Designed miniproteins, single chains, continued (2). Designs and how they scored, part 37

Each design is a single chain, and the fold is of that chain. pLDDT is the mean over its residues in the fold that is shown.

## One batch from the design tools (miniprotein)

Design m5339
Fold by ESMFold2-Fast:
Structure m5339 (fold): chain A 58 residues (1-58)
Amino acid sequence: LDPERIQRAILEAWNRLGARATTRDVAERLGVSPATVSRAARAATGKSPQELIDELLA
């Protein structure tokens, strides 16, 4: 799974499910492990998944 695609899917999933979606929920939606989401987020944005969640919740 491409890091760019995962990062976009994370944002779209949160836009559809609401800004309180967890990394685990996003990982289930993408059909990958939470560790894969973490790696992809860091590769695509340089930020941890928690930092991305905080930005979306802000």
Scores: mean pLDDT 65

Design m5340
Fold by ESMFold2-Fast:
Structure m5340 (fold): chain A 88 residues (1-88)
Amino acid sequence: IDSTVQYLQNGYNLLTSGVSSLSQAQQYFHNAYQLGVQNGLSSDSVSRTYDNYLALNRGVQGGGTLTSDQMDQLASDAQDTYNNVVSQ
């Protein structure tokens, strides 16, 4: 659980710092998803983390270019996932 929280925090920080790396954030959310499944996080937390990973993966696969609004949405979704996980 602690490692999952750390990966989510790292991903969230990258997205909110204005120096976002989509590929690195994607890796953090993928690692958080895998550890969340292994550590028995709620299905809601696991689903949210996986959705964040998929959104970041699509951004990377689409050439790594997202609008500021899309980046803000990803950061908001990441914050919601982080808050959901730490509230357990």
Scores: mean pLDDT 70

Design m5341
Fold by ESMFold2-Fast:
Structure m5341 (fold): chain A 61 residues (1-61)
Amino acid sequence: SMEEIEKEIKRLVAEGYRLADEGRYEEALRLLQEAAKLATSHGLEKVAAGVEKLIEQIRAE
């Protein structure tokens, strides 16, 4: 269901944040990219765009 997909995306984003906080940026970016792909595959374009902005933020810093 869409609700389950949104929950999984939030879980991946939260895990990505934890990895980034630990300095594990490559692994964090991989999880965030998976979250963005999952959002795009299910037509959640605004969610995907939000996750991509987080990816850009992590890559910039």
Scores: mean pLDDT 85

Design m5342
Fold by ESMFold2-Fast:
Structure m5342 (fold): chain A 79 residues (1-79)
Amino acid sequence: DPKEVEALVKAPPEAQEHLTEALRALDGGKYEEAVKHAERALEIDPNLPLAHRVLAEAYRKLGKDEEAEIYQKKADELL
């Protein structure tokens, strides 16, 4: 989504780096690490749709379906 890319590019470099680490952790099946990195990105910039989406997917993989739904809704609201 172009709006997700725009939000990421406008985010502070530190938030972008944490989100990149979260995505790599998610792709590697390291779901707890993905949560940690995505949460750090959101501490720097709370309006990152992709960070909320990473949290939703990671929580779903960890069996935390209620948290996954909350973060998915937050991601959708920011787009």
Scores: mean pLDDT 81

Design m5343
Fold by ESMFold2-Fast:
Structure m5343 (fold): chain A 80 residues (1-80)
Amino acid sequence: SRLEELLARAEELIREARASKDPEERLELADRALELAQEAAEEARRAGDLETLRRAILLEAEATALRMLALEELRIKKKE
C-alpha cells in the first residue's frame, strides 16, 4: 500500500542518514525521512490505524533527532 511504501522509504532514509559521515547529507536525508513519516502519520490518522500511527510517530521522532544533530554539527563546522 502507499502507507507501507511511505514507511519503508522513511525507514530506508533514516538508515542512510545514520550511515552518512557528512552532516549536510544527513540533514537532507533526515528532512526527507521526516516528510515521509509525517505523510504516513496523517494517512494512518485518517485510516484509524493506531499500530501504523505509532510506527510513523516513532519515525518522526527519530528523523527529528537526526535533523537536530546534523544542524548542530553544521553550526560547529561553520565556526571553523
Scores: mean pLDDT 87

Design m5344
Fold by ESMFold2-Fast:
Structure m5344 (fold): chain A 63 residues (1-63)
Amino acid sequence: DEAQRILDEVRRLLENRDWDGLLELLNELSDRATAGDPEAGRILEQIQRLLEEWDRQNSVLRQ
């Protein structure tokens, strides 16, 4: 499942605070979606929700 692999990669990038890698991945998916890949668009939506949940949890637990 491509979506699961990409979401796992996003989680790894977030854990490592690799913001450059995350932006590159998001740009690649955005380019794919613009080129007519509907799955890339759906994955971007899932990443958006994951980022919102990550920020919510980490803003509460941040030191």
Scores: mean pLDDT 78

Design m5345
Fold by ESMFold2-Fast:
Structure m5345 (fold): chain A 81 residues (1-81)
Amino acid sequence: FAVAIGEEILKKDPNSAEGYFYLGLGYRQLGDYEKAIEAFEKAIEIDPKNARAWDFLASLYEQLGETEKAEEYRKKAEEAR
């Protein structure tokens, strides 16, 4: 689903923050939280102003029980807005 969209975007532009963002959405939908985190981290590395990517990272770390890291990333999302 969103993984396929992200893969197509990255095939055309390997450094697309949007491509990594959709890849993260797709892995999150599949329940592959480790790959979702990796993709969203790559998205914010390319575009640190993507507040939504920071929000999704915070949510994923919260699901993994990493509360302190989740709070740090939520603050990053607020700063990116």
Scores: mean pLDDT 79

Design m5346
Fold by ESMFold2-Fast:
Structure m5346 (fold): chain A 61 residues (1-61)
Amino acid sequence: SPEADELEARGDEAYQAGDYEAAVKAFSRAITVYLEAGDTERARRVAQRLGEAIAKLKEKK
């Protein structure tokens, strides 16, 4: 899905910039769009990245 691919890319950019809150939001939205499209494999991969972003966000709080 082009929308989910864009959201995944935005999440990755935010993560690289250290904006873990924005990364969590973008990855969460990407997972939802992938699941709605039936792309469970990509959703699973993005969910792993979401977990990494959440771990980093906890370190900053």
Scores: mean pLDDT 84

Design m5347
Fold by ESMFold2-Fast:
Structure m5347 (fold): chain A 91 residues (1-91)
Amino acid sequence: GPLERALEALLEAAMAILEGAESKELLLRAIGLALRAIGLLFDARMGRATVEEARRLLEEVRELLRQVRDPEARRRAQEAIRRAEEALAEV
């Protein structure tokens, strides 16, 4: 459903940030976001995740993206965020 598509896109955004991480702090925060996206995606498939949790993760991904310097990682994360926003609009 739309919530699952949004969470899959947020996982993709977190993974793009992870690949472009230039510092240990950014790397660890990106890992944390990816793990949260995986957990929420599991919960969504079990009917237990909320739109509010996905929106919170989206905001955390946007904040972390502000620290990303790699242009390709930024581009891929921004495209994934756009897909997450589109999916959340369908809920």
Scores: mean pLDDT 89

Design m5348
Fold by ESMFold2-Fast:
Structure m5348 (fold): chain A 83 residues (1-83)
Amino acid sequence: MSREEIEAEAEASLYVMSASVHRLAAERALARGDYESAARHYEEAAEDYRKAAEILREAGLDEEEIKRLEELAEEARRLAEEA
């Protein structure tokens, strides 16, 4: 694995972590009945997952992970619409 590939994986991982934090924040907001906050956090999670997938795709890395991240982004977007 090249330095460029390692850097891409590291950057993508930061976006995945950010998405996970937003998803957790959204779930906590739902538990409180704060649907507006939940929708916003799910939207932010979806954007972060899409960014992670884009970084990996541009680096030519991990087609399975790219598909998984795109699926997570669509799920988060759907949850935002339902919130």
Scores: mean pLDDT 87

Design m5349
Fold by ESMFold2-Fast:
Structure m5349 (fold): chain A 55 residues (1-55)
Amino acid sequence: SKVEEIVEEIRKMLEEGVPLSEIMAFLREQMKTLSPEEQTKLRVEAGKLIHEWVE
């Protein structure tokens, strides 16, 4: 799904050491391309991922 693709991109950005501010900007832009249901799913999945990888 598109949500899974975005989550995987965020994972790659975290592994590459991209600043959290840029990852959050990317997430905001991706939210604009999603349905309300997909937006909710992305918030949950991205939130879990960032919580686990936050430095």
Scores: mean pLDDT 79

Design m5350
Fold by ESMFold2-Fast:
Structure m5350 (fold): chain A 85 residues (1-85)
Amino acid sequence: MEKTIILKVEKNADGTLTISVLENESPLSRKLAERAQEAVDKAGATNALQAAIVAKRYLLTLPEVIEAKVLSYDENSAIIEVKIK
């Protein structure tokens, strides 16, 4: 049965972008958020939507990920839905 995880991207006051688990926190979802954070940092994303797109692209390369979608975004945040095996 597939599991759904929700990740949140936030732009901090210092201009850094942080990825966290919003729904269905587990060791696996935390690890996925950490790896997505590394990909975003490496890409040099400057806004929440760009960070969410980078994170989504990275997550879709992982064998445990079935699907990843950006559900919503604004100037300072974005929500990503991730479906895993």
Scores: mean pLDDT 84

Design m5351
Fold by ESMFold2-Fast:
Order: sequence, then C-alpha cells, then structure tokens
Structure m5351 (fold): chain A 94 residues (1-94)
Amino acid sequence: SEEYLKKGMEYFSKGDYEKAIEYLEKAIKTANVEEQIRALTMRAVAYALLGDLEKAAKALEEALKLAKENNAPEGVIEALEAMLEVVKQAIAES
C-alpha cells in the first residue's frame, strides 16, 4: 500500500486528481491506520478540487473517525475537523 500511497501523491502533485483518487482508494484498502488517514485526507482534498464536496466531506468524516478511534495526535484531529468545517460551509453556500 505504500506504493499506492506514493502513486496517489505523485498524481495529486501533477494535478491528475482522478488518477490520484484511484491510487488513494487502493492505498486505503491495503494500508496501516496512519497511511489510511493520510490517504483518506488526500482523497478528500482531491474530491474538493474536482468540485465533489459531498464526497470530500464523507472522506474527511471517515478520516476523522479513524483518527479518533486510533488516538491520533490532537493536531491531526484538529486539522481534520477544520478541513471538514470548511467543506461543510462550502456545501451550505452552494
């Protein structure tokens, strides 16, 4: 799954968000918890950049749940909560 995460990050950095999502989904299925949180977060950002705010919110909610269940650092939880609030605000304004 580290290879899938790396490929997802590579396509994301190139602006190929559709391919980034494909590889990040593969990473989520085979990754450890830390990698799953990272892949879910990056997939959420990719969905937001593609204009799919509902899928972005769902991915952030999944990442946040996983982070809380696995006692991730408070800074990670706060960052995910802040991102989710921004996405929810964007949905409410659309």
Scores: mean pLDDT 87

Design m5352
Fold by ESMFold2-Fast:
Structure m5352 (fold): chain A 74 residues (1-74)
Amino acid sequence: SLRRLAEESKKLGEEAEKKGDNKGAAEHYTSAGHAYFRAGDLEEARELYEKALELDPDNEEAKKGLREVEAALK
């Protein structure tokens, strides 16, 4: 399921963050955000895209995801 995929990707992001891999963590959090977005969990998707950009401000997929989820929340 999309929510299960999101939870697994979020867990991988947390593990990467613990290891100091901020770029890898941002990639995993972005994947989790995409999965929550597809599941319709827009607030969780936004939080994960914001978290990804805190760790890697240049992550283009997270920037795109954040713009799309903010538009969907309006």
Scores: mean pLDDT 88

Design m5353
Fold by ESMFold2-Fast:
Structure m5353 (fold): chain A 76 residues (1-76)
Amino acid sequence: MSAEELLEKGKEALKKKDYKEAAELFEKAYELARETDPELALEALQNLAKAYLLLGDDEKAEEYILKAVELEQELK
């Protein structure tokens, strides 16, 4: 399964309010994209932070927000 397919499935899980499944899918998308597609990795990190916020896991949400901000600054 490609990083793009995992990102799309994660977005579908968010619509169904399956936030844990969404987080797992976005995390997998990020791991696949992080070395090869930094723009997709950034989108995955942003969605992963959103999923953890919706789960109420503020610590993990903060970690992924910080990673997304750092990656966004590198892509400017």
Scores: mean pLDDT 85

Design m5354
Fold by ESMFold2-Fast:
Structure m5354 (fold): chain A 70 residues (1-70)
Amino acid sequence: GMAAEAERVTRAIEGAAAGAVALASQGRDPSPYVARLREYIRRAEELGDPEAIEAARRAVQALKAAGVDV
């Protein structure tokens, strides 16, 4: 159902954000994780699930703190 998909998207956002931050902190290219994160953020917006949208917001903030623009 949509709830199960929202939970999966939330986990995917968290994973992609963590991967992007880890690469950026090592001076490596985070672009592949940023591309995946953008797709997951769009899906979170399509689903309209508040938890998935909040995860997307936190992911963008975490990337900005690491010097990565989404």
Scores: mean pLDDT 87

Design m5355
Fold by ESMFold2-Fast:
Structure m5355 (fold): chain A 80 residues (1-80)
Amino acid sequence: SAEEEFKKRLKELYEELIEAIVNGDLEKAIEKVKEIVELTKENPLVSEENKKLFEEQAQEFIKLLEEEPEKIRELILKAL
């Protein structure tokens, strides 16, 4: 189903995002966040309200990655 395909692609993008953060690859991490946002916006099963909330959360996360990359990396490593 389209939902199962979306979940699989989303999981792969999140795994790539985590790997990029752990490896200190800031440019790749930001690219993956943007790809996750784009994929979510294309999903007709996600409400417009939830798309906006997710985009806002993603923008804040990108800002934290740019301003405090080491802090975000440490938080991710502790969560693994």
Scores: mean pLDDT 83

Design m5356
Fold by ESMFold2-Fast:
Structure m5356 (fold): chain A 96 residues (1-96)
Amino acid sequence: MEELERLRKELAVLDVIGKEGLDMDPETIAEKAGVSLELAEEVLARLRESVDRIKKHMKEKYGIEPTDEEAEAMAVTAEKIRLLADIDVLEGKIPA
């Protein structure tokens, strides 16, 4: 299924970002992950937005100021868990 292929490609992008960091050029991420530049830019934009939301939420609700590295690790981990769960559903390993 095309959806399964896309999720696996997004997971590859997250693996590169998790090793190299969010400050990498999208072109380098796309090359290392073996995906299109457009997909790498889309995933990076979503992760950066997620990092900002995590920082704001933790500060406003709990008075905790996570570091950039902590917020980035939280965002990447949450997205990986989500993608892996979606892949398992599509592969029929988990009921939808």
Scores: mean pLDDT 79

Design m5357
Fold by ESMFold2-Fast:
Structure m5357 (fold): chain A 60 residues (1-60)
Amino acid sequence: SLEDVEKEIERLEKEIDELTAKYNQALAAGDLDAVREYVFKIAEATLRLIHKILEKEKLK
């Protein structure tokens, strides 16, 4: 449903914010393995967000 899609969009936006904070902490610590991991997770969450936005557009 539209409501379920909107809730998932909000969840993904929050997840990206949390991952971005962890990415910045890892970068400050010089933990390059963690930096790479969080970059990958942010990319995956962003792609899921894009797909959910497109799904929302179909539902209007």
Scores: mean pLDDT 87

Design m5358
Fold by ESMFold2-Fast:
Structure m5358 (fold): chain A 50 residues (1-50)
Amino acid sequence: MVPFSKWDFVLVPIEPDETAEQLLKRLGASDGTIVLVDPEDREALVAYLK
């Protein structure tokens, strides 16, 4: 099961080489989705993205 399948969120890691939109593209997420990721959320987000 995907814990955040109902969420429209995106990872916000330390990626100075990539902008938010570029990160969204590689994650396969929408550019209009922005969410703050916590330690637990980060692990759940990885599961959500498969």
Scores: mean pLDDT 47

Design m5359
Fold by ESMFold2-Fast:
Structure m5359 (fold): chain A 75 residues (1-75)
Amino acid sequence: SGEELVEKIKKRIDEIVERFKAGEISYKQALEELTKLLREANDAYKRGVISKEQVEEIKKYINEAVLEMSRALLE
């Protein structure tokens, strides 16, 4: 379902943030992976798999993830 896809994308976003915080990937690599997930969400919307509201929810979650990673850079 669309809800299941949204939760899977959110989990992948969380995993990217954790990998960045653990020093496993660079900030640039984390942003590239998040951009890829945003494209996947937009493609799912274009295919009618998720709603407009669900895409906006994913965008908000990605913005929160970027803010969290940016704060981690400041230690």
Scores: mean pLDDT 88

Design m5360
Fold by ESMFold2-Fast:
Structure m5360 (fold): chain A 76 residues (1-76)
Amino acid sequence: MEAVAAELEARYRERLAEADEAARRRLAELAATDPEAARKLLAELGALQRRLLAALEAGDLEAAEAAAEELIALAL
């Protein structure tokens, strides 16, 4: 776990931080204009975060990278 988490952080820390900030802003905007879209986005982000955590716990760097890329793409 720790070694995979460190590798993922080295490759994705900045991009994941940007994605988190972008997702937070997008959710706030959607909550004001389209609450249904906001709930859908929140659910999809949650599912991807759970997949990322599961991959890290399993020590699966490929699965962790795939989840991180999908999370970044969805958030940005």
Scores: mean pLDDT 79

Design m5361
Fold by ESMFold2-Fast:
Structure m5361 (fold): chain A 66 residues (1-66)
Amino acid sequence: LEKVLEAGEKAAEAIKNERLRELVLRAIEHARETGDAEEVLNTSEIAAREDGNEEALKIVEEARKA
């Protein structure tokens, strides 16, 4: 879980659109309460794709491989 939360935080930092960044940060907070790592990965991937951010997308892809 910790590595996935860290990856979500890095993806949020790379995302340029404030609304999409906030979406990822909310998913991270919810995952801290529920333990659902998949929510962070899925939300971060959606946000990265909508932002057109290759850097954020790569962060999520690497986290999924771990």
Scores: mean pLDDT 80

Design m5362
Fold by ESMFold2-Fast:
Structure m5362 (fold): chain A 91 residues (1-91)
Amino acid sequence: GPAAAAGAAEAAEGAAERADTEEAREAARRGAEAARAGAEAGTDEAAAAGGQEAARYAAEAAKASKTAEGVAAATAAAMAAAGAAFEAGAK
């Protein structure tokens, strides 16, 4: 739901801070924006959509990263985003 999307936005912001390339930082920022938009919309559907978009950007950030720390942060953001995308469908 929206709370999971907010957590995904925070993880993406962390990935942006730890990004070792400008390409990885830009991707992480876009992921944070997508997750935050989903959280702020206040619906499970918007939170899931934001999580899915954030997961795509987190994968791009991981591919653009050259340090183990950058890859780890982007991977954590991807996991949080995936959780937000799927949690909205849980009963």
Scores: mean pLDDT 82

Design m5363
Fold by ESMFold2-Fast:
Structure m5363 (fold): chain A 98 residues (1-98)
Amino acid sequence: MTAEDYYNLGLDYYANKDYEKAAAYYEKAIALDPNYVLAWRNLGNTYLEAKDYEKAAEAYEKAIALDPSAANYKALSLVYEKAGDKEKAKYYEELAKK
């Protein structure tokens, strides 16, 4: 299987709300292609839905390192908001505006 094949399997499991399997397949995609921004972003989304805010933040930080987009900063801000870290949430919210 290719990185894209594993990424697409991750999307299928995410759509079915099987976040454990979705994360596992995104991690397999990343193992084959560590620069796969979409896989890092969707891994972050998956951990956010699973309420694993530490792993969600780590995945989004990797996505930001590869692609410092407003969308990735907004996603990380939301993770910190849900985790109760108001100062980090505000910091990344302001970065999303640049």
Scores: mean pLDDT 88

Design m5364
Fold by ESMFold2-Fast:
Structure m5364 (fold): chain A 58 residues (1-58)
Amino acid sequence: DEIVEEIQEVAVKLREAAVKTGVLKEVENKMAEWSEKLSPEELLKKLRELLAEVESKL
């Protein structure tokens, strides 16, 4: 349950940053692919890495 809440929190922040940087479609596509293929732990790790990458471009 806690990991699901962390995933949702990171996903919200990631979408917000993606809108500001103009890469929302790319981010949504990656999130959809990872959600289908990865475990919750791996998904959270990938989302955090992508968030850091997108935020670094702000």
Scores: mean pLDDT 81

Design m5365
Fold by ESMFold2-Fast:
Structure m5365 (fold): chain A 73 residues (1-73)
Amino acid sequence: MAEEKLEELRRLLEEAARAAAEGDLARMEELAREAERVFRELAAVGNDEEIRRALEVAGEGGRRIAEALEALA
């Protein structure tokens, strides 16, 4: 169901941000691909409110990953 997938998306993005902060780019990439898969599933079957929540989670997660990568540079 959409709520379970939204929580999975949030968890995957948090783990990807941690991997990025540790410099484990291979793990970050794998987790980001998995998160993208979950996001696409949510976008395909979700209603407008579920898609909006997924976009918010994805946007915040993406920002955290980008910030972690910038800190490594």
Scores: mean pLDDT 81

Design m5366
Fold by ESMFold2-Fast:
Structure m5366 (fold): chain A 79 residues (1-79)
Amino acid sequence: MDEETFEAEVLLALGEIYLGIANIDEKQGRKDSAIEAYKKAIEVFKEAADLAERSGQTDLAEEARKNIEYAEKKLKELE
């Protein structure tokens, strides 16, 4: 494991945290906060996917891309 591999894993986890925040805010009726959290999650997951692809971690890149698709779908539902 090198720096790129470790960074991809950390960014994937950070994106998942933002998704969790967004889901909580959405359930609590905090629409604007949920939208911001989903946007942050997408940004972080895109960076995770790029780093995972560079390090040859196709499974991590695929997981990040699936999370991006989920968050983008949620944004379209909320906006």
Scores: mean pLDDT 83

Design m5367
Fold by ESMFold2-Fast:
Structure m5367 (fold): chain A 72 residues (1-72)
Amino acid sequence: SPLDEALEEFSRLLQKAVEEAKGKTLEEQRKILDKAYEEFLKRIETLPPELQAEVKEIFDKARKLIERVLEK
């Protein structure tokens, strides 16, 4: 489904961002995560607005967890 495809792309973009962020400063890590979020938002543009909102909420929660892990 389009939602499943969006979640798969989300997982892929987060994995890439985490790998790029390893060993970087917190400011650089945040910039990498911000860029991944922007790329992800472009990918979900074709989803209905209600599903876009749901997926964005999932991303925001995942991002906070990842930032905590990358903090050390």
Scores: mean pLDDT 74

Design m5368
Fold by ESMFold2-Fast:
Structure m5368 (fold): chain A 90 residues (1-90)
Amino acid sequence: LEEARRQEILRTENVTPEQLEEARSIVKKALQYVKEGKFDEARKLLEEAADKYKNTSPKLAELFRQGAAAVDKPKEEAIRFLERVLESLE
């Protein structure tokens, strides 16, 4: 399922495996910020990533925008959402 999502992004939006690895790294860092209580840093990182990918992968950019919005939720809910985003990129 994660593999199917990853293949769809690669095939449909010309995202390279290197860009997916970078995206996963960004989500992992945002997740770490949320776990540390650095919600503003996590949100900014995800919003910057969404802007970076908006022209190359609109679907990936949308996942980052949803992640940024999720950071405003209770900490446990934000963590679960970001973990789901990370899973979809593997």
Scores: mean pLDDT 76

Design m5369
Fold by ESMFold2-Fast:
Structure m5369 (fold): chain A 66 residues (1-66)
Amino acid sequence: DDIDYEVEEALLLIQAAVAKLSKDFETAARYYEQLADLYEKRGDTQKAEEFRKNAEKYRKLAEESK
């Protein structure tokens, strides 16, 4: 159901945004990974790849001390 995908997408995007605003980059990376999985499952390879790159970016930021 497309509506179910839209709801899951919206919730994950909100959670990722909240994590980013709070500088919780580890949590933001996890939500971007979940978004990538969601897009991959629905066949959106381009968005899945984009969000996997975002997850890697925020994971790297979380590891940096400063």
Scores: mean pLDDT 81

Design m5370
Fold by ESMFold2-Fast:
Structure m5370 (fold): chain A 65 residues (1-65)
Amino acid sequence: MYKHELEVDGKKITIEVDEESVTYTVPSDASEEVKKKAKEKAEELQRLVDILRAAAEALRRALEA
């Protein structure tokens, strides 16, 4: 598990990356900008995980050919 913490407009955002999932936590009193930045960062990390998963599957299929 990797844990990434960032602060936007005095609000602490936590993004956690596991082997299978990306989750993020935003304070309930956070502004829309803080929520947007947390979502964008989590989506970026999720896309990287999806790309790595697709590459691993493609490699496995090539090795089985």
Scores: mean pLDDT 73

Design m5371
Fold by ESMFold2-Fast:
Structure m5371 (fold): chain A 77 residues (1-77)
Amino acid sequence: NAALQQEIDAGVYEIKAAVALVAANRETDPQKKSEAYREAAEWYEKAADLYAPVDPQTSERLRKKAEELRKKAEELA
């Protein structure tokens, strides 16, 4: 089932994003914090792309979260 595989892969990317976000929130160096927020945003965007055909609501939520994290990264860079 291709839809199930996409949902599983999306979940993995969402976990990777959450790990990067936790690292970003603990980082005190602005450059490294910016890099961690950007990394988290990239994983959320990948997850959102995979959720789009199977769970559009989750996809939209993750895209908004990625946009917010990219904004935080830009403010620190």
Scores: mean pLDDT 84

Design m5372
Fold by ESMFold2-Fast:
Structure m5372 (fold): chain A 89 residues (1-89)
Amino acid sequence: SALEEAKKLIIEGQNYYNNGDYEKALELFEKAAELVPGTRVQAVAYHFAGEAYKKLGDYEKAREYYRQSLALDPDNELSRTNLEEIDAQ
């Protein structure tokens, strides 16, 4: 299913992120988000895309993705905290 594929892509993306390959991680997170529009899994994918953009130094894109994650999951403490941290700097 699209949901299972998206979850697998998020796990693979996290592996690349942990190895310092932020561009490849981002590609996988964005692909995962496209597979599951309007879902909590899309919120998770957007959060990790924001994390990858932050590591790449693109704070504007990081903010956009954290906001999109929070729009889908308003109770997402991590996306809210990361957005507040960037906006305070």
Scores: mean pLDDT 86

Design m5373
Fold by ESMFold2-Fast:
Structure m5373 (fold): chain A 77 residues (1-77)
Amino acid sequence: SVKEGLEKAAEAAIAKAEALYEQGKVEEALAVLEKAIKEAEEAKKEAEKAGDKETAEAAKEALEKLKKALEELKKKA
C-alpha cells in the first residue's frame, strides 16, 4: 500500500543517513534526510488535495520521524 511505502521509505532514508553519519559523511547524511523530508511533504500535500486522509496521515508520521532524525544528527554534528 502507499501507506506502507511511505513508512518503508522513511525507515530506509533514516538507516542510510545513520550509516553515512557513522562513516563521517555528515553532509551526505543530512542531504539524504532533507531529500526524504521534501518527498514526504509533497506526498502529504497531494494526499490532502485528493482527500486521502490515510495517506496524508502516513506522510505526516513519516515527516515526524524524518525531522526527528535530522534534528538528532544536527545535534551530533
Scores: mean pLDDT 83

Design m5374
Fold by ESMFold2-Fast:
Structure m5374 (fold): chain A 96 residues (1-96)
Amino acid sequence: SLKEKVRAIADEAIDKLVELHERYRRGELTEEQYRIELAKIANEAIDKLVEAGVDRDTAARIVSALLQAFNEHRDKPVEELRAALRAEADRVIAEL
């Protein structure tokens, strides 16, 4: 179903965001590299959502909501960050 495809895309994006954040916290990335990689993850997620059948404006809103949750919870431990992102994904998918 569309919701199952969107959930899979969101879960992949969450895994990439968490991995990126861990790399940044370990000092493996500059702030500029971090911002570039974050934008790549966001744009790839939007494109995959559109390919799955979500309209581009809705795809952008879903990804924007995940990025807002990411920014709000990025100072938390990895497990709490991941849980917050999954909760936000569940919320926005329910609105589809």
Scores: mean pLDDT 88

Design m5375
Fold by ESMFold2-Fast:
Order: sequence, then C-alpha cells, then structure tokens
Structure m5375 (fold): chain A 72 residues (1-72)
Amino acid sequence: SAADRQEALELIDKAGVYVVLGRYDEALRLLEEAKRLAPEASELLDRAIQAVKEGNVEEALRYLREAAEVLK
C-alpha cells in the first residue's frame, strides 16, 4: 500500500542516519522492518543490510538511496 511504502521510506531514512552514526544494530532492525513493509525494494535492502554487516558505510548508503528511489 501507499502507507506501507511511506513508512518504509521513513525507516530507510532513519536507518541511513543510524549507519552514519555507527549504530549498526539499530540500522539493521529498521531495514528488516522496511523490507517487510516494502518487498518490492527487498533486493536493494538486502544489499544495504549486507553492506552494513560488513561495515561498508558508503555502499550501504548507496543501496539505501537506490531502495528509496524504487519506493518513490
């Protein structure tokens, strides 16, 4: 739904902030919820999740931007 997509976008934005702050566990929790709400972005969100787990902040933020673009 449009409401689920909007909530997923807000979770992706907040997760990006947590990634920049080095709060990776909180970022991962939000991204798993975003993936549940917006399965159409799940592949890009899975790539972002993997980048966060690897500590690759730049790649994580890139995949989060791409996931957000799919949901707009």
Scores: mean pLDDT 89

